Designed miniproteins, single chains, continued (3). Designs and how they scored, part 74

Each design is a single chain, and the fold is of that chain. pLDDT is the mean over its residues in the fold that is shown.

## One batch from the design tools (miniprotein)

Design m10563
Fold by ESMFold2-Fast:
Formats: structure tokens, C-alpha cells, sequence
Structure m10563 (fold): chain A 110 residues (1-110)
């Protein structure tokens, strides 16, 4: 049912932001191997979110729009993380992701 798919999407969105935090910390620590692993994990998460959201889409135009929007979000998130430049900016971004995680956790309780 649609409700089960929506719950799975929220669980994947939660995992996405948790993995972004891990990616920020790996880059901050200069751990290139872990950074590559987290980036690969995020790619898999984004692909699964797209697949599930497309399954709820009414037509091919809506599917194409969802695919483009979700891919652009991922590219934008990666660019922001990779261009932080300072620990203070990294800590601020992690706090924003933690706030997003809390909102998703509250939605999952409903």
C-alpha cells in the first residue's frame, strides 16, 4: 500500500542525512577511503528513493520531474559538503542535517 512505500521513503531519507553527516566527518578527518564508501552508499540510497517515489508517480512526466529533482538535490548536497572549507561550516551543516533527521523521525512516529 501507498502508506508502506511512504514510510520506506522516510526511512531512506533518514539514512541519507545520516550518511551525509558521516561523509562530512570523513572529509573533515581526511579519510578518503571512508569518504568514497559513504558517497557510494548515498548513491544507492538516492537510487532507491527515486525508485520508490517513481512507483507513486501518476505518469511519465511526473517520474521524469521527480528523477531530475532528486538527482539535482544529491548533486547540490555533494557540492556543498565538498566545498565547506572550514570546520565551523562543517559543524553548521551537520547541525542542519540533524534538524532534518529530527523532523523525519517525528513524521515516522505518525
Amino acid sequence: KEEEIRKKILELELKYYQTLIDYVNALKNGDEEKAEQYKAEMEKIVDEIIKLRESLAKNDVEKAKLYTALRLRYIGDLWEVENLGTDERADALIKRYQERIKKIEEELKK
Scores: mean pLDDT 87

Design m10564
Fold by ESMFold2-Fast:
Structure m10564 (fold): chain A 64 residues (1-64)
Amino acid sequence: MSKKEQNIKKLEDLIAEAKAAGAPSHVIDHLNQVLDYVKKSKDEKLVEQITRGAQSLVDTMKAA
Protein backbone atom coordinates (compact mmCIF):
# COMPACT_ATOMS: atom_id res chain seq x y z
CA MET A 1 0.00 0.00 0.00
CA SER A 2 1.40 3.43 -0.95
CA LYS A 3 1.85 6.25 1.60
CA LYS A 4 -1.08 8.06 -0.07
CA GLU A 5 -3.30 4.93 0.20
CA GLN A 6 -2.34 4.62 3.90
CA ASN A 7 -3.29 8.28 4.53
CA ILE A 8 -6.60 7.79 2.66
CA LYS A 9 -7.36 4.70 4.81
CA LYS A 10 -6.49 6.70 7.95
CA LEU A 11 -8.87 9.51 6.86
CA GLU A 12 -11.66 6.96 6.20
CA ASP A 13 -11.08 5.50 9.70
CA LEU A 14 -11.14 9.04 11.19
CA ILE A 15 -14.48 9.78 9.46
CA ALA A 16 -15.94 6.55 10.92
CA GLU A 17 -14.53 7.53 14.36
CA ALA A 18 -16.06 11.04 14.11
CA LYS A 19 -19.47 9.53 13.19
CA ALA A 20 -19.23 7.15 16.18
CA ALA A 21 -18.39 10.13 18.43
CA GLY A 22 -21.57 11.95 17.30
CA ALA A 23 -19.93 14.61 15.13
CA PRO A 24 -22.36 17.13 13.53
CA SER A 25 -23.27 16.54 9.86
CA HIS A 26 -21.33 19.67 8.74
CA VAL A 27 -18.11 18.24 10.29
CA ILE A 28 -18.67 14.86 8.56
CA ASP A 29 -19.34 16.73 5.27
CA HIS A 30 -16.10 18.70 5.73
CA LEU A 31 -14.10 15.51 6.40
CA ASN A 32 -15.64 13.85 3.30
CA GLN A 33 -14.65 16.91 1.19
CA VAL A 34 -11.09 16.65 2.60
CA LEU A 35 -11.02 12.91 1.73
CA ASP A 36 -12.17 13.65 -1.86
CA TYR A 37 -9.50 16.38 -2.20
CA VAL A 38 -6.79 14.02 -0.87
CA LYS A 39 -7.82 11.29 -3.38
CA LYS A 40 -7.32 13.81 -6.24
CA SER A 41 -4.07 15.35 -4.87
CA LYS A 42 -0.61 14.35 -6.16
CA ASP A 43 1.16 16.19 -3.30
CA GLU A 44 2.21 13.53 -0.74
CA LYS A 45 3.36 16.18 1.78
CA LEU A 46 0.05 18.08 1.56
CA VAL A 47 -1.87 14.78 1.98
CA GLU A 48 0.17 14.03 5.13
CA GLN A 49 -0.46 17.54 6.57
CA ILE A 50 -4.21 17.32 5.82
CA THR A 51 -4.39 13.86 7.47
CA ARG A 52 -2.69 15.26 10.62
CA GLY A 53 -5.21 18.14 10.69
CA ALA A 54 -8.13 15.70 10.45
CA GLN A 55 -6.65 13.57 13.29
CA SER A 56 -6.28 16.69 15.48
CA LEU A 57 -9.89 17.74 14.76
CA VAL A 58 -11.27 14.27 15.66
CA ASP A 59 -9.08 14.08 18.82
CA THR A 60 -10.38 17.52 19.92
CA MET A 61 -14.01 16.43 19.40
CA LYS A 62 -13.45 13.21 21.41
CA ALA A 63 -11.77 15.18 24.24
CA ALA A 64 -14.61 17.74 24.49
Scores: mean pLDDT 78

Design m10565
Fold by ESMFold2-Fast:
Structure m10565 (fold): chain A 61 residues (1-61)
Amino acid sequence: MEEELQKLLEKIKNAPTLEDIKRVMLEAIEVVEKIPDREKRLEYLNKISKTYQEAIKKLKK
């Protein structure tokens, strides 16, 4: 599961369009929702949010 989340975070970083970023982000959220530990879910949701914000900033430049 952690390997899958790492790959999804990498895909968000390298996504060429806003639509691709959103699609991969939704896939990552679905994977995170399957994590039974509440604290780990929150931690990964925060990582997804930060990665999403960084990816959007790259598109604007």
Scores: mean pLDDT 79

Design m10566
Fold by ESMFold2-Fast:
Structure m10566 (fold): chain A 84 residues (1-84)
Amino acid sequence: APAVEEQLERVRERARELGLPEEKIDEIVALLRAQVEVKEKHADLLARTGGVLSDEEEQALLEEIQRRYEELMAEREAEKRAAA
């Protein structure tokens, strides 16, 4: 969604203003994107349960967020290698 991309860009700008290294900015943005994408993918589940998940469902969502984060970080590293 355009609003999400605008928010992530603002996070990047703010983090740079605070003097964070690009590596940390990449980590923060990747984690935030992973959380948003996984929540959007499971929006029907979250709506149906009123946000109340079993321990097993919560663990599965956290594992999916971690996997998506790792994918985004790998893509970012590939982009850096291609740009260098």
Scores: mean pLDDT 78

Design m10567
Fold by ESMFold2-Fast:
Structure m10567 (fold): chain A 62 residues (1-62)
Amino acid sequence: GERVEALKKALELMKEGRVQEAIDFLESQGLVAEALGLKDAVDRFGLDAAIAGLQSGLKEDE
């Protein structure tokens, strides 16, 4: 769905190191909770762990 496509785009931005753009993109799509969750994951566990978590979640939803 639209949420999954937005999260996939955010994941690609994260892989490019464009963390703030990924967060801003999710907020622009109305996915404020997901944007905050992504920011918290990066702040607490780092970029690589946040990417792995988002990838794992997306695979379960496919």
Scores: mean pLDDT 80

Design m10568
Fold by ESMFold2-Fast:
Structure m10568 (fold): chain A 78 residues (1-78)
Amino acid sequence: SMREELERLMEQIRKEGEETEALAKTLSPEEKQELLNAYRALADRLVALASTRFSPEDVAELRALLEENIARLEKIVE
């Protein structure tokens, strides 16, 4: 049950990450930086919330996925 919930969440994060990258490519440099900062803040909050209900191993997988999305956005912002 919890693992299935995590898997659905991770699928949604992958899809939203892809959509966020597509959006970022259409933005000005200032808007790109704002989007990146907003995504980082949301990612931190999501990890904090996940830590209250998922195992440390599952939270680590979620964190790694969010860090990958952030790294891709950083590439677009540069």
Scores: mean pLDDT 87

Design m10569
Fold by ESMFold2-Fast:
Order: sequence, then C-alpha cells, then structure tokens
Structure m10569 (fold): chain A 99 residues (1-99)
Amino acid sequence: SELEALLARAREALAAARAALAAGDLEAAEAALDEALAALREAAKYLSGKTKLEVEEELGLAEFARAWGRVIGDEEEGLRRAAAELERALGIIEEALAS
C-alpha cells in the first residue's frame, strides 16, 4: 500500500540520519531527516483521530528541536532530538497499524 511504502521510506531515512549523525556528517543527517519528515507527513494524511494528533505533535516537536539547536548553537543536538521525535512518530503509526 502507499502507506506501507511511506513508512518504509521513513525507516530508511531515519536509519540514514542516525548513520550520518554517528559519522559527524550533519549535512547528510539534515537531508535524511528532511526525507523522513516528508514521508511521515504524507503518512499522517492516512491517519485520523487521536493517532493523527499524536503523530502531528511529534512531527512539530521534531521541527522545533531543529530550530532550537540552531538558536543555541548546537545543530548536532537539535538534529539528534529531531531524529528521536521522528522515530516516536513512526512508532506511533506502526503500533496503531498493529492494533
């Protein structure tokens, strides 16, 4: 399904972001997180009710984390927090689909 393809893309992008962060490649990490965020935003369109609201909140927190990291001058910490929030969004969707 389209939703399953979007979740697979989000998983691949998040794995790439974590690998880039481990390597200290912040530009690659940012690009991978942008791809994960885009896939999860499209996936959220398939959701409704409480699950959709919880996913959209985590996506918003990921964007806030990136902005926060830039403001405090620690872009790596901002990207790490954004990755964690996007991983939570993915987990919420996967748990909802398993139910």
Scores: mean pLDDT 90

Design m10570
Fold by ESMFold2-Fast:
Structure m10570 (fold): chain A 83 residues (1-83)
Amino acid sequence: PVEELLSEETLQQLIELEKQMEKEGASKEEVIQKVVDILRKAGHLEAAKLYEEMVKALEEASKIPDDKKAIEYLRKKYEELKK
């Protein structure tokens, strides 16, 4: 299998989730649970295994005011992590 594991749509969904959960004051555990659920539904099982690092990357990406740049940051971070 050589398909792209994280689509731009999935990355956008994760960034929006992080921003929403931060506004709601959600715990890190709640964010992890939601992120893992989204990744599993999208078939991104490899990314779901990296849930701690993915949530950390999302926290960093959510601080980027440009959504396109936030997506690019998260994509780059995932490429580093999946090896």
Scores: mean pLDDT 73

Design m10571
Fold by ESMFold2-Fast:
Structure m10571 (fold): chain A 77 residues (1-77)
Amino acid sequence: GEAEAKKLLEEAIEKARKGAELMARARAEEDPIRYAGLALLGMGYAAEAALLAKKAEELGADVSEARELLEEAGMKL
């Protein structure tokens, strides 16, 4: 229902924001080990957000905000 779509969308947006933040930090890192750690964590959040956003979209939610944040993280829906 609408409540389930909203909850999935909220979780997708939160995880997408975290993924985008971590990927931005990774791109600013000069140390290759720190870069790798941040990039792996950021991609993990982005992948989880993409799955949640797709499920929310299938339930009728507007995933535009999540999509924009995922694009900042380097992910496509």
Scores: mean pLDDT 84

Design m10572
Fold by ESMFold2-Fast:
Structure m10572 (fold): chain A 113 residues (1-113)
Amino acid sequence: SEETKKKIKELAEKAKEAVRKGDIESLKKYLKELVELAKSSNIEDIMFAIEEVYEVAKEAFRVGNIEGLELAIDAMEELIRILREKGASPEQILEAEILLGLARIMLGVLKLE
């Protein structure tokens, strides 16, 4: 729903701010709330949530926040699990796995520091 997507986007924006501030406890809270919201959502809203958490992962990479990037990856893995349980198509799963793969590559690059 539009209201669900709005809530997902608001939580993702708060997560990005927490990443920039190095506020790991707030980041954990917002990512947990976003994943819990996804459990009661449809496939399209979960796909949107994965895209929004990927934006959190990119922000963590941009600011060099390794723990923040790991937490975003964990959230993406859980969202993909929910997506599979809800019967998403192979194409939808592939799109989500590509974003997760890119986030994991970013983590690998960052750990070379």
Scores: mean pLDDT 91

Design m10573
Fold by ESMFold2-Fast:
Structure m10573 (fold): chain A 112 residues (1-112)
Amino acid sequence: EAVDLAEVLREAAKEPDIERAIERVRRALAEAGLEVTGTAVVEGEPRVIVFEARDPEGRRWAVVVSGGELDHAEAAELAAHAARLGYDATVTGGVGPGDLEAAIAALEKAAA
């Protein structure tokens, strides 16, 4: 089944209701074949939500929804940090200017 995960993450980043944002992403991840095993929220500006998920091959995914977009270098740094925490893959989505430090903090909270 085709799911535009990047679009869902962008829409969730714009959603002011945190529970609705979480439900939207959980549904899209389930449709993409990912089992959500954990969720962490770091409330602030930007708000960051991290979902820990597992794919059918048993790979561990970090799905990061930020109130801001990370540039390519920031996204690569976040992915490298996720790999050190034992994640096999990282996906990010957001709108507006990103905050790498907030994203890393949320990722660490999700991994704990």
Scores: mean pLDDT 74

Design m10574
Fold by ESMFold2-Fast:
Structure m10574 (fold): chain A 77 residues (1-77)
Amino acid sequence: FETNSSLDPSKYKAGDKVLFENTNIDTSKINELKSKGVKLLYLKGGRYGWVIQGYGNLLNSGATEVNSREEAKKWVG
């Protein structure tokens, strides 16, 4: 899982998948990843599907939300 401080968008390419957990990512980094065709996934804690507008940068940028690490692992493959 990536955090805002560990995330370097320049190292990613089209088709790459990036996982986020319990973090808020700068809009500029999100936009760079999206422009490259990188797939974004964020994991929000909780057992049931939650859409939390407080993570609006990731959500509004089209990142996929999952509610468990098991779902995130399935999404990665």
Scores: mean pLDDT 58

Design m10575
Fold by ESMFold2-Fast:
Structure m10575 (fold): chain A 73 residues (1-73)
Amino acid sequence: SELAEVEALLEEIRREALAEARALPAPPTPAQRRARVMAFVNRALARVPFTPENQALLARAAAELAAELAALQ
């Protein structure tokens, strides 16, 4: 389904963002975590149509990434 394809794409972009953060020489600061979540959102918005359904999926993925980045500290 279209929603499953969007969810898979957001999961791929999220995994790449987390891998990039894990490769840093030091855990990201709160400001760096915020910037990385914003970069993820901008990257996703460039590739995913802005619909209410996709907005909800994007918000969930962004929250999950924010939590995972915070857990690195």
Scores: mean pLDDT 84

Design m10576
Fold by ESMFold2-Fast:
Structure m10576 (fold): chain A 74 residues (1-74)
Amino acid sequence: RPSLAEEMDGLTLEEVRAMREALRAALAALPEEQRPGFLRWFIRLYRQWERVSTDPAVREAVREALRELEAALA
């Protein structure tokens, strides 16, 4: 949602990277049948976050995370 993505735009680059690592760990622990739904939800969130992000370094990190999520879904 836009309000959540706006809150995420306030995160530091280090916090963005920590969230990406937490996301990888969560995905690895998830049953295979739940992974596509999880990936689709976070892809939507990260696409919205990229659109509202004002920090170029954060936007770049969000784009990298988004590419990883899209590759995992493919």
Scores: mean pLDDT 77

Design m10577
Fold by ESMFold2-Fast:
Structure m10577 (fold): chain A 70 residues (1-70)
Amino acid sequence: SAAAAEVERKLAEVEAMVAADAPAAEIGRAVEELSRALVAAVEAGQLSGEQLAAFVARLQAIQAEIAARE
């Protein structure tokens, strides 16, 4: 679905920003956009349980990496 593709795109963008050690403000904005896209996709019923689990796991990995850089 378009919503799943948007979440995937935003996840990849945040992952790339974290890997490149982008400014915290830019990462924070991208995570906020990602969170909004994920919530919208869930509310629209456009994600399977498998897709949701995979996206949540990737978001948790992003949060762990951000925490590890402090």
Scores: mean pLDDT 83

Design m10578
Fold by ESMFold2-Fast:
Order: structure tokens, then C-alpha cells, then sequence
Structure m10578 (fold): chain A 91 residues (1-91)
């Protein structure tokens, strides 16, 4: 579960960064939110801040933002990585 949150955060971060690279203005905004959510989830897990469930929820939110940014920006890889991060965070 903590491992799932960490992996989800990493995927959300990567997906968000891809959405930023590929997307226009709104893709950049949503991709940035995804990357920050992923970083936040990783930080929570690594520092032991909050519960694994809170870290998972943060990764889920980051993954969804990365997925949306990828859709807006036209990054299929960003969509897939964001979706995987969201799914792992939701576990």
C-alpha cells in the first residue's frame, strides 16, 4: 500500500511532466498539478508524513490531473502514466 502510493506518485509525476512538455496552456496547468501531486505523494511516503491512505489519495489526485493534462495536451503516454498513477493511488 505505501509502495503502491510511492509508485503511483512516481507515475503521476512522470505523466504530469509529459503533459507539460506536450500540452498547450491548459495541458501545462493540469500537467503541473499532476507532477506536484506525484511529488507530494513521494514526499509523504519518504518522510513518513500522514497515513499511507493519505499518500495514496494524493497520488490518485496527481494521476487524474496528469491524465487530464495529457488529454488536453495530446500526450497519450501522459494519459496512460496518469491513469496508472491514479489507479495505484486508489488502492
Amino acid sequence: RREAALRGGRLAKKGGLLAVKKGGKEGVIKGTAGALGGIGAEFMVEKGIGTPEEAGRTAEGGGEAAREGGRIGGSEEGIELGEEGRRLGAE
Scores: mean pLDDT 75

Design m10579
Fold by ESMFold2-Fast:
Structure m10579 (fold): chain A 95 residues (1-95)
Amino acid sequence: SMAEAQAALQEIEELTRQVREGGRRAIQLIKESTPEGARTIAGVFAAQVREVQERARELAERARSSPLAEQVEKAMEELIETGREEAERVRRVAE
């Protein structure tokens, strides 16, 4: 339904915000950690990003037959790209 697809769009937008905030938090923690701690923080963040990306794929799949399917798919693709970029940024800081 339209309402379900609109809810999916809102959830994907919220997940994108959480990924950006999580990346900022991870970097702050890495700056205060040991090298071993930094690698652990980066790994935990990468795992959280993968969970968020999987959730976005589930939302896009559920919206597939809606009139907003293309908008949900685009939001999912943007979240996946944002997640990849944020995970790479966190990994580089942890090195």
Scores: mean pLDDT 88

Design m10580
Fold by ESMFold2-Fast:
Structure m10580 (fold): chain A 75 residues (1-75)
Amino acid sequence: SLKDRAIGIADGAVDQVAKDPSKYPDVIAAADLLASLGESQAAVDVLRRAADALRDVDPEKAAELEAKADEIAAA
C-alpha cells in the first residue's frame, strides 16, 4: 500500500541520516509524506527518531527535526 511504502521510505531516511547528517531533508520529506497521508503519529515518531540519531553529531539539525515533530503533534 502507499502507507507501507511511505513507512519504508521514512525508515530508510532515518537510517541514512544517522550515517550522513546532510540527508536530514529526506527525513523531513518522508515525515511530510506521512502527515499528508493522515499518519501524523508516524510522522512525529520518524522525526523524533532522526533527532535522537543526530543529537550527538549535529544538535542544530536534531533541534530542527524536533521542532517539526512538535508542529505536527500540535496540529
Scores: mean pLDDT 83

Design m10581
Fold by ESMFold2-Fast:
Structure m10581 (fold): chain A 83 residues (1-83)
Amino acid sequence: MSEEEKKKLELGKKLAGILIQNDPAAAVAFIKENFDILGKPDSRGVYPALAITEALYNAGFISEETYNAVMAYLKEKAPEAVA
């Protein structure tokens, strides 16, 4: 695994941990600070912030308020991901 892939995995784990605390402001702030990795598509066209947020929401781990806050931010900054 490359250093970049390791950093992406660690940031994804941290985002998941923040998301399950159901603090919308903290989740959005973390994505904003790490947007270069979490807000950009991987080689398969998957956006990490979108994929993690949708997976946790569908699994029932995060509230609609947290989900909507993250999705609103992603629609503004990566509209192609949430179209």
Scores: mean pLDDT 80

Design m10582
Fold by ESMFold2-Fast:
Structure m10582 (fold): chain A 103 residues (1-103)
Amino acid sequence: MKSIIEQRLEELLRQAEEAIRNKDYEKAKEYIDKVMGLVHMALLTMDDEEALRIARRVIRGLRRLYDLAVQENAPEELIQYIRDAIDTVVDETERRTGVELER
């Protein structure tokens, strides 16, 4: 069963994907920022098992956005922004849980 936070994260990641496809890169960054804020909140408030599940889902979603941004020839600034977001989620989750994650 998906939590409310997981559902909201899926919605924001889908909106970021749509923004990239529409070449609205500023909106894509805005949605990614909202995803990052929710992940940070989840890591502060949830138990390790639920936080790991959310982090893994977000990392997969951000990787899909990275692949899409490269495919669509998005600006290097956006591609780097997505890479930095993935690294931040991985580093923050690994620090909290001690579990090694794939990037």
Scores: mean pLDDT 85

Design m10583
Fold by ESMFold2-Fast:
Structure m10583 (fold): chain A 79 residues (1-79)
Amino acid sequence: DLDKKEEEFYKKSTEAVKAQLSKLPPEKAVAIATQALKQATDALEEARKAGDEQAVRLAEIAKKVFQEALDWAEKKLAA
């Protein structure tokens, strides 16, 4: 199922991003995740304007990955 492959890709991508961010100081992790989320959001808007349905789906997954990574990094900074 495509939906299950997308969910698995999302989970693996999120864990990979968190693993990379965990090597950084919490403040740097938050800054990088914030910038990555902004880039994913901009890519989603451009994909929507272009009418590229596949690019929209990929950008939505990327936005979700970086949003979860940012939330995780912010919790570590606040602890």
Scores: mean pLDDT 82

Design m10584
Fold by ESMFold2-Fast:
Structure m10584 (fold): chain A 70 residues (1-70)
Amino acid sequence: MKEALELLDKKLKEAVANKDYVRAEAIGYVATLLLLGYSFEEIRKLVEEELTEEEAKAALEALAEVEEAL
């Protein structure tokens, strides 16, 4: 879990540096759910149900990269 949060923090900083605030917000959403103890499967479901298409795409990309790194 620590590695996942460190990777998300790095990606969040990159998104902010690029002024991609949609991606930054999506990454923050994923990181918050992980901190609250949600599983990757639960986070994907919430992302698909609650976020806009643009936000959901950014969130799912970040989540997939975290899963690959673990």
Scores: mean pLDDT 80

Design m10585
Fold by ESMFold2-Fast:
Structure m10585 (fold): chain A 93 residues (1-93)
Amino acid sequence: MKKKIEELKKKIEELEEEIKKLELEIQIKEGIIALLEGIKSLLLKKGVSEDDPFIKKIDEKIEELKKEIEKLKKEIEKKKEEIEKLKEEIKKL
């Protein structure tokens, strides 16, 4: 059945596109973390205290973004596993 192979290939393409979107979201969040770490370093160099409420808010946001990135990485791993299962199903047809 040619139709079943085409359906499985379409599902793989959709999952690959979803992975690309998640990878882009991770890159954006990593870029924001780098920017926030840069701002923190500049503030500390200018004599702002590590106990400053603004520094604490930066640290909280960095931690939040790191947790979001780890969640996105787990979603990518699950989608990659699904793609491998679909590829093995195509090989058996």
Scores: mean pLDDT 87

Design m10586
Fold by ESMFold2-Fast:
Structure m10586 (fold): chain A 85 residues (1-85)
Amino acid sequence: SSILEHIKKALEELKERLIKEAGLSEEKAEAIVKKIEEELRKMGRGSHTAEEVRKAVTGILIESGVPEELAEELATRLVNRLAGG
């Protein structure tokens, strides 16, 4: 579906930014994106605000070794991309 294709594209863009901006390997970036995809699928079964989604994504990025300020920026970009089309 167009919605699933949109989510996939947003996650592919996040993976590219993790490699380029966070200096992560392709393998590590892929693992992080998979964790975020799983969390988004779980959250999609309930009512969640954009802020709650942003905080959840930020937490995964920080736990994965992304610096806090960059994690917040990348999470915000992902949430805006998911909302904006």
Scores: mean pLDDT 81

Design m10587
Fold by ESMFold2-Fast:
Structure m10587 (fold): chain A 76 residues (1-76)
Amino acid sequence: SSYEKAAKEIVDALKAGDLDKAIEILKKLGLPEKLARILTKDFAAMVARHSDDFVVRVAANSLQIAKDNPEVAERV
């Protein structure tokens, strides 16, 4: 799956108020639980203030950065 598809599923879960589902999606993508919780909280705050399309792009970019920088993810 593309990161954009995963980002859309995360945004859909957050709009439904399902934070646990968003965390689970991030963990299935290989992110450490602590980082998954931090990103879920940040994306939830963005969903309240921004368009869905904007949040999907931010989330997709955040996932790409986390995957390209696993050493930073391990230090969270």
Scores: mean pLDDT 81

Design m10588
Fold by ESMFold2-Fast:
Structure m10588 (fold): chain A 88 residues (1-88)
Amino acid sequence: SQRVLNKLVYYSVKPEELTDEALESLARDVVEASKTNPGLAKLVRIARGEPLPEGEKPLSVSPVEYLQISFNLSKEKAEQFVELVKKY
């Protein structure tokens, strides 16, 4: 889980290194780690367009916009990430 969080932080600082292959690997790792990490579970829920649990503040932005703001992804990479997460 921490390793996956570190990858998310790394690509938010170096978006130019987030290749399509790295993005696919990251999406797969995020979905797998979401089974045991509440923060990553929330991220996967947002990407899938699922409602947040009771007590959580609803998002004021779309899933794509959330990823752009939170992880410094381009719109194209954020859209691709959402589709990859939905696929797994």
Scores: mean pLDDT 79

Design m10589
Fold by ESMFold2-Fast:
Structure m10589 (fold): chain A 80 residues (1-80)
Amino acid sequence: SKEIEEYLEELVKEAEEILESGDPDALLKLIGLILRAIGYYIDKIQEAKKRGDKKLIEHIEKLYKETLKKLLELMRQVPS
């Protein structure tokens, strides 16, 4: 679970750095981060299901709900 937490924390940090950079491709880059996060979610949920680790599944779902909310808020801050 700590590995997943660290991955998502670094991903949010990368998203914040993209937004702060004033990059004209910021929106496209943030979309790329979200797609990467979704791929990681699928892989980690499947691993947890194979192990029957119910607590890990709940923890991953909670972390992703919080992380995706933060990423969506950052995406909404990109200038039109």
Scores: mean pLDDT 83

Design m10590
Fold by ESMFold2-Fast:
Structure m10590 (fold): chain A 90 residues (1-90)
Amino acid sequence: VEKEARTVASFLETVADIVSQYPEYKEFAEKLRELAEKARQATSKAEIIDVLREGVKLLDELVKKSKDPQLQEFAEQARRALEAMIARLE
């Protein structure tokens, strides 16, 4: 659980760092960092899955609102990666 929580938190931080390069989407980067912190505090598989589900929802919203094709593709790939992590944990 601790190793999985750290992996999820690190992934979300990396995604937030990339999204933060787009000033128009700063709020998404901030929310991703909040989810990364929540992942670090997770003590159960269920809590990690909840963070991953919120991450999927947030990235899906970013894909729909983004007007930059490169950012849209990145967000879609990150969303799929989180869904794969959920499937592995379930």
Scores: mean pLDDT 85

Design m10591
Fold by ESMFold2-Fast:
Structure m10591 (fold): chain A 72 residues (1-72)
Amino acid sequence: MEEEFEKYLKEARELLKELEELGKQRPDAQLAARQARRGIEYAEKLKEQGEEGLKVAKGLAEAMREAVETLK
């Protein structure tokens, strides 16, 4: 469970870097990056919540994946 939580947070942070890069030329990507950063901060606060934290981290990574795919 901890390994999966860390995996999803790592993925989310990598996707945030992609959104930030896209955001240099796209206002919609800038907004997505700002939302993603807030989501990562929230998920990090839930790391000690076990299953609940894992669900949030997974959902965040999935949502960010869709955002990057849509904005590319």
Scores: mean pLDDT 81

Design m10592
Fold by ESMFold2-Fast:
Structure m10592 (fold): chain A 79 residues (1-79)
Amino acid sequence: EEEFLDKVLRMAARLVALGKPVDEAIAYFKELLEKRGLPLPSPEEVEAIRQRILTLAEQFRQRHKDLEKEIENKKKAEA
């Protein structure tokens, strides 16, 4: 069960990293919990999940940002 939750959180984080709204990722997370018959998180737990998703998404984006920074530095050197 915990391994399932970790996988779903990572999938939701990837969606946000790819440009999907965080609310859509949270809706996806809740939908999967409901389909599995797991209790839906409380509003306070939803905020904690939102923070985890954003943190994981930022980590994914950080690797892309390193590449984007390289491209942007080249553009600034040419400008």
Scores: mean pLDDT 72

Design m10593
Fold by ESMFold2-Fast:
Structure m10593 (fold): chain A 84 residues (1-84)
Amino acid sequence: SKATERLKKAAKDAEDGAKEYQKQLASKNPDPTKLTGAALRAIGSALEAVIIKKQLKELTDEQKKAIEKVKKAAEEAGVNMKEL
């Protein structure tokens, strides 16, 4: 499913964003541009996942796993996505 592929990509992008966000927070000299960019990457992926979830009447287990990864990554990037 194209929706499944998009959700998996969103999960990967959100996880990469969350990792960079946490790395910058742990740094002695955090880069504000990298911190902001990482948060925005996670937010963008979370918004895409919300849109896809709302368009689907039923979620496959694979889609549910991808959405849970996006939700966790968004939370790790300082974003609360209750819609996920």
Scores: mean pLDDT 82

Design m10594
Fold by ESMFold2-Fast:
Structure m10594 (fold): chain A 61 residues (1-61)
Amino acid sequence: FEMKDNSLESYAKAAVAAAEKKGASKEDIEKGRKELMEAANQGDNKKLLELASKLIAEAEK
């Protein structure tokens, strides 16, 4: 288990799954997943959290 790199990637996957569960569109899920995974891969915590929050908030409408 790689907790250093794994934590952000796990969070990104969980955020995508949460948005999907809330009824986000396929386009939003595909775009969000790509952006979140890229942010996680780059270690950009702030961008990852902002993108995840936006994706989930849009799905919850």
Scores: mean pLDDT 74

Design m10595
Fold by ESMFold2-Fast:
Structure m10595 (fold): chain A 64 residues (1-64)
Amino acid sequence: MKEEAEKLKNRAEALEYGVEWLEQSAKTNTPEQAARLRAGAEVNREGAEKLKQEYDELIKKINE
């Protein structure tokens, strides 16, 4: 894959890993902290989805 596409994929994967981390951390924290962690997880999930879309678009352009 092109280096640019690989960077998008790696960043999306990192954000998804962050979502799992934040969701697991929320299970062991106070309700107030859990709410903040879950909000952060949602932001990361949205960011990962956007990066995946950009990756798919780039791959399609490379393949025409």
Scores: mean pLDDT 79

Design m10596
Fold by ESMFold2-Fast:
Order: sequence, then structure tokens, then C-alpha cells
Structure m10596 (fold): chain A 91 residues (1-91)
Amino acid sequence: DKLLEEAQKYALKGMQYLKQGDGEGASKYFEKASKLFEESAKKEKDPKKKEILETISEGLKKASEYARQGDFEGAIKELEETGEKVEKIEE
């Protein structure tokens, strides 16, 4: 799925900017990724996969907000907690 592939690429770009201390760049790419994951969730028929995509979208949106405020620790923590939630849903 090209939409999901693009969403993942934007999330990775956001992570790269966050590591470079570019909170505005990180916020922009996390926001773009969040919207694409939300679109993917709307098209998903499997309830469990839909919940995973919605969880990732919400986490990226919150990480974007933290990064925009210069709270890099908050952004990283939100991404880690999102990953843990996804892992529990996949079980």
C-alpha cells in the first residue's frame, strides 16, 4: 500500500529531524504521517489492524505537539508508549 509506505517514510523523517534537534521539522513530518495513518485506518476492514493504525496516528499527533513546543523528551516518550500499545494490540 503506497499510502502506508508514504506514512512510514514521513514518520522516519520526523524521527531524523527530532534527533537533529529540529522540533519544527519533526512536528511537520509527524503531523503528515499522523494524517496518512488516519486515512489508512479509515480504509482498514480488520478491526485489530484498524486499532493499530489509529493508535499510531494518535501517538504521532501527540509527538508532533511535543516536538513543536521543543519538548523532545516528551516526543520520544510518546513514541515509545505508542510502540508499546501497538505491541499489546498485536498480541
Scores: mean pLDDT 87

Design m10597
Fold by ESMFold2-Fast:
Structure m10597 (fold): chain A 66 residues (1-66)
Amino acid sequence: IEEELRETVRGMVDAAPPAGVGSAEAAKLGNRFIELLAKLKGKSVDEIEPGEAGLEFQRLIEELRA
């Protein structure tokens, strides 16, 4: 599930072109990211705080760049 989470973040980066928001694809991947994060933390989707999701997304981006 951590690998799926990393793959989802990678997909979100790939789906977001420099000039435009990927919109539908980016939204779909964002929803998948929240679902996987909730599953990883043993929470429901609605228990994931926006700040928590943002910090985890940033952490995974940094990890992918390392």
Scores: mean pLDDT 68

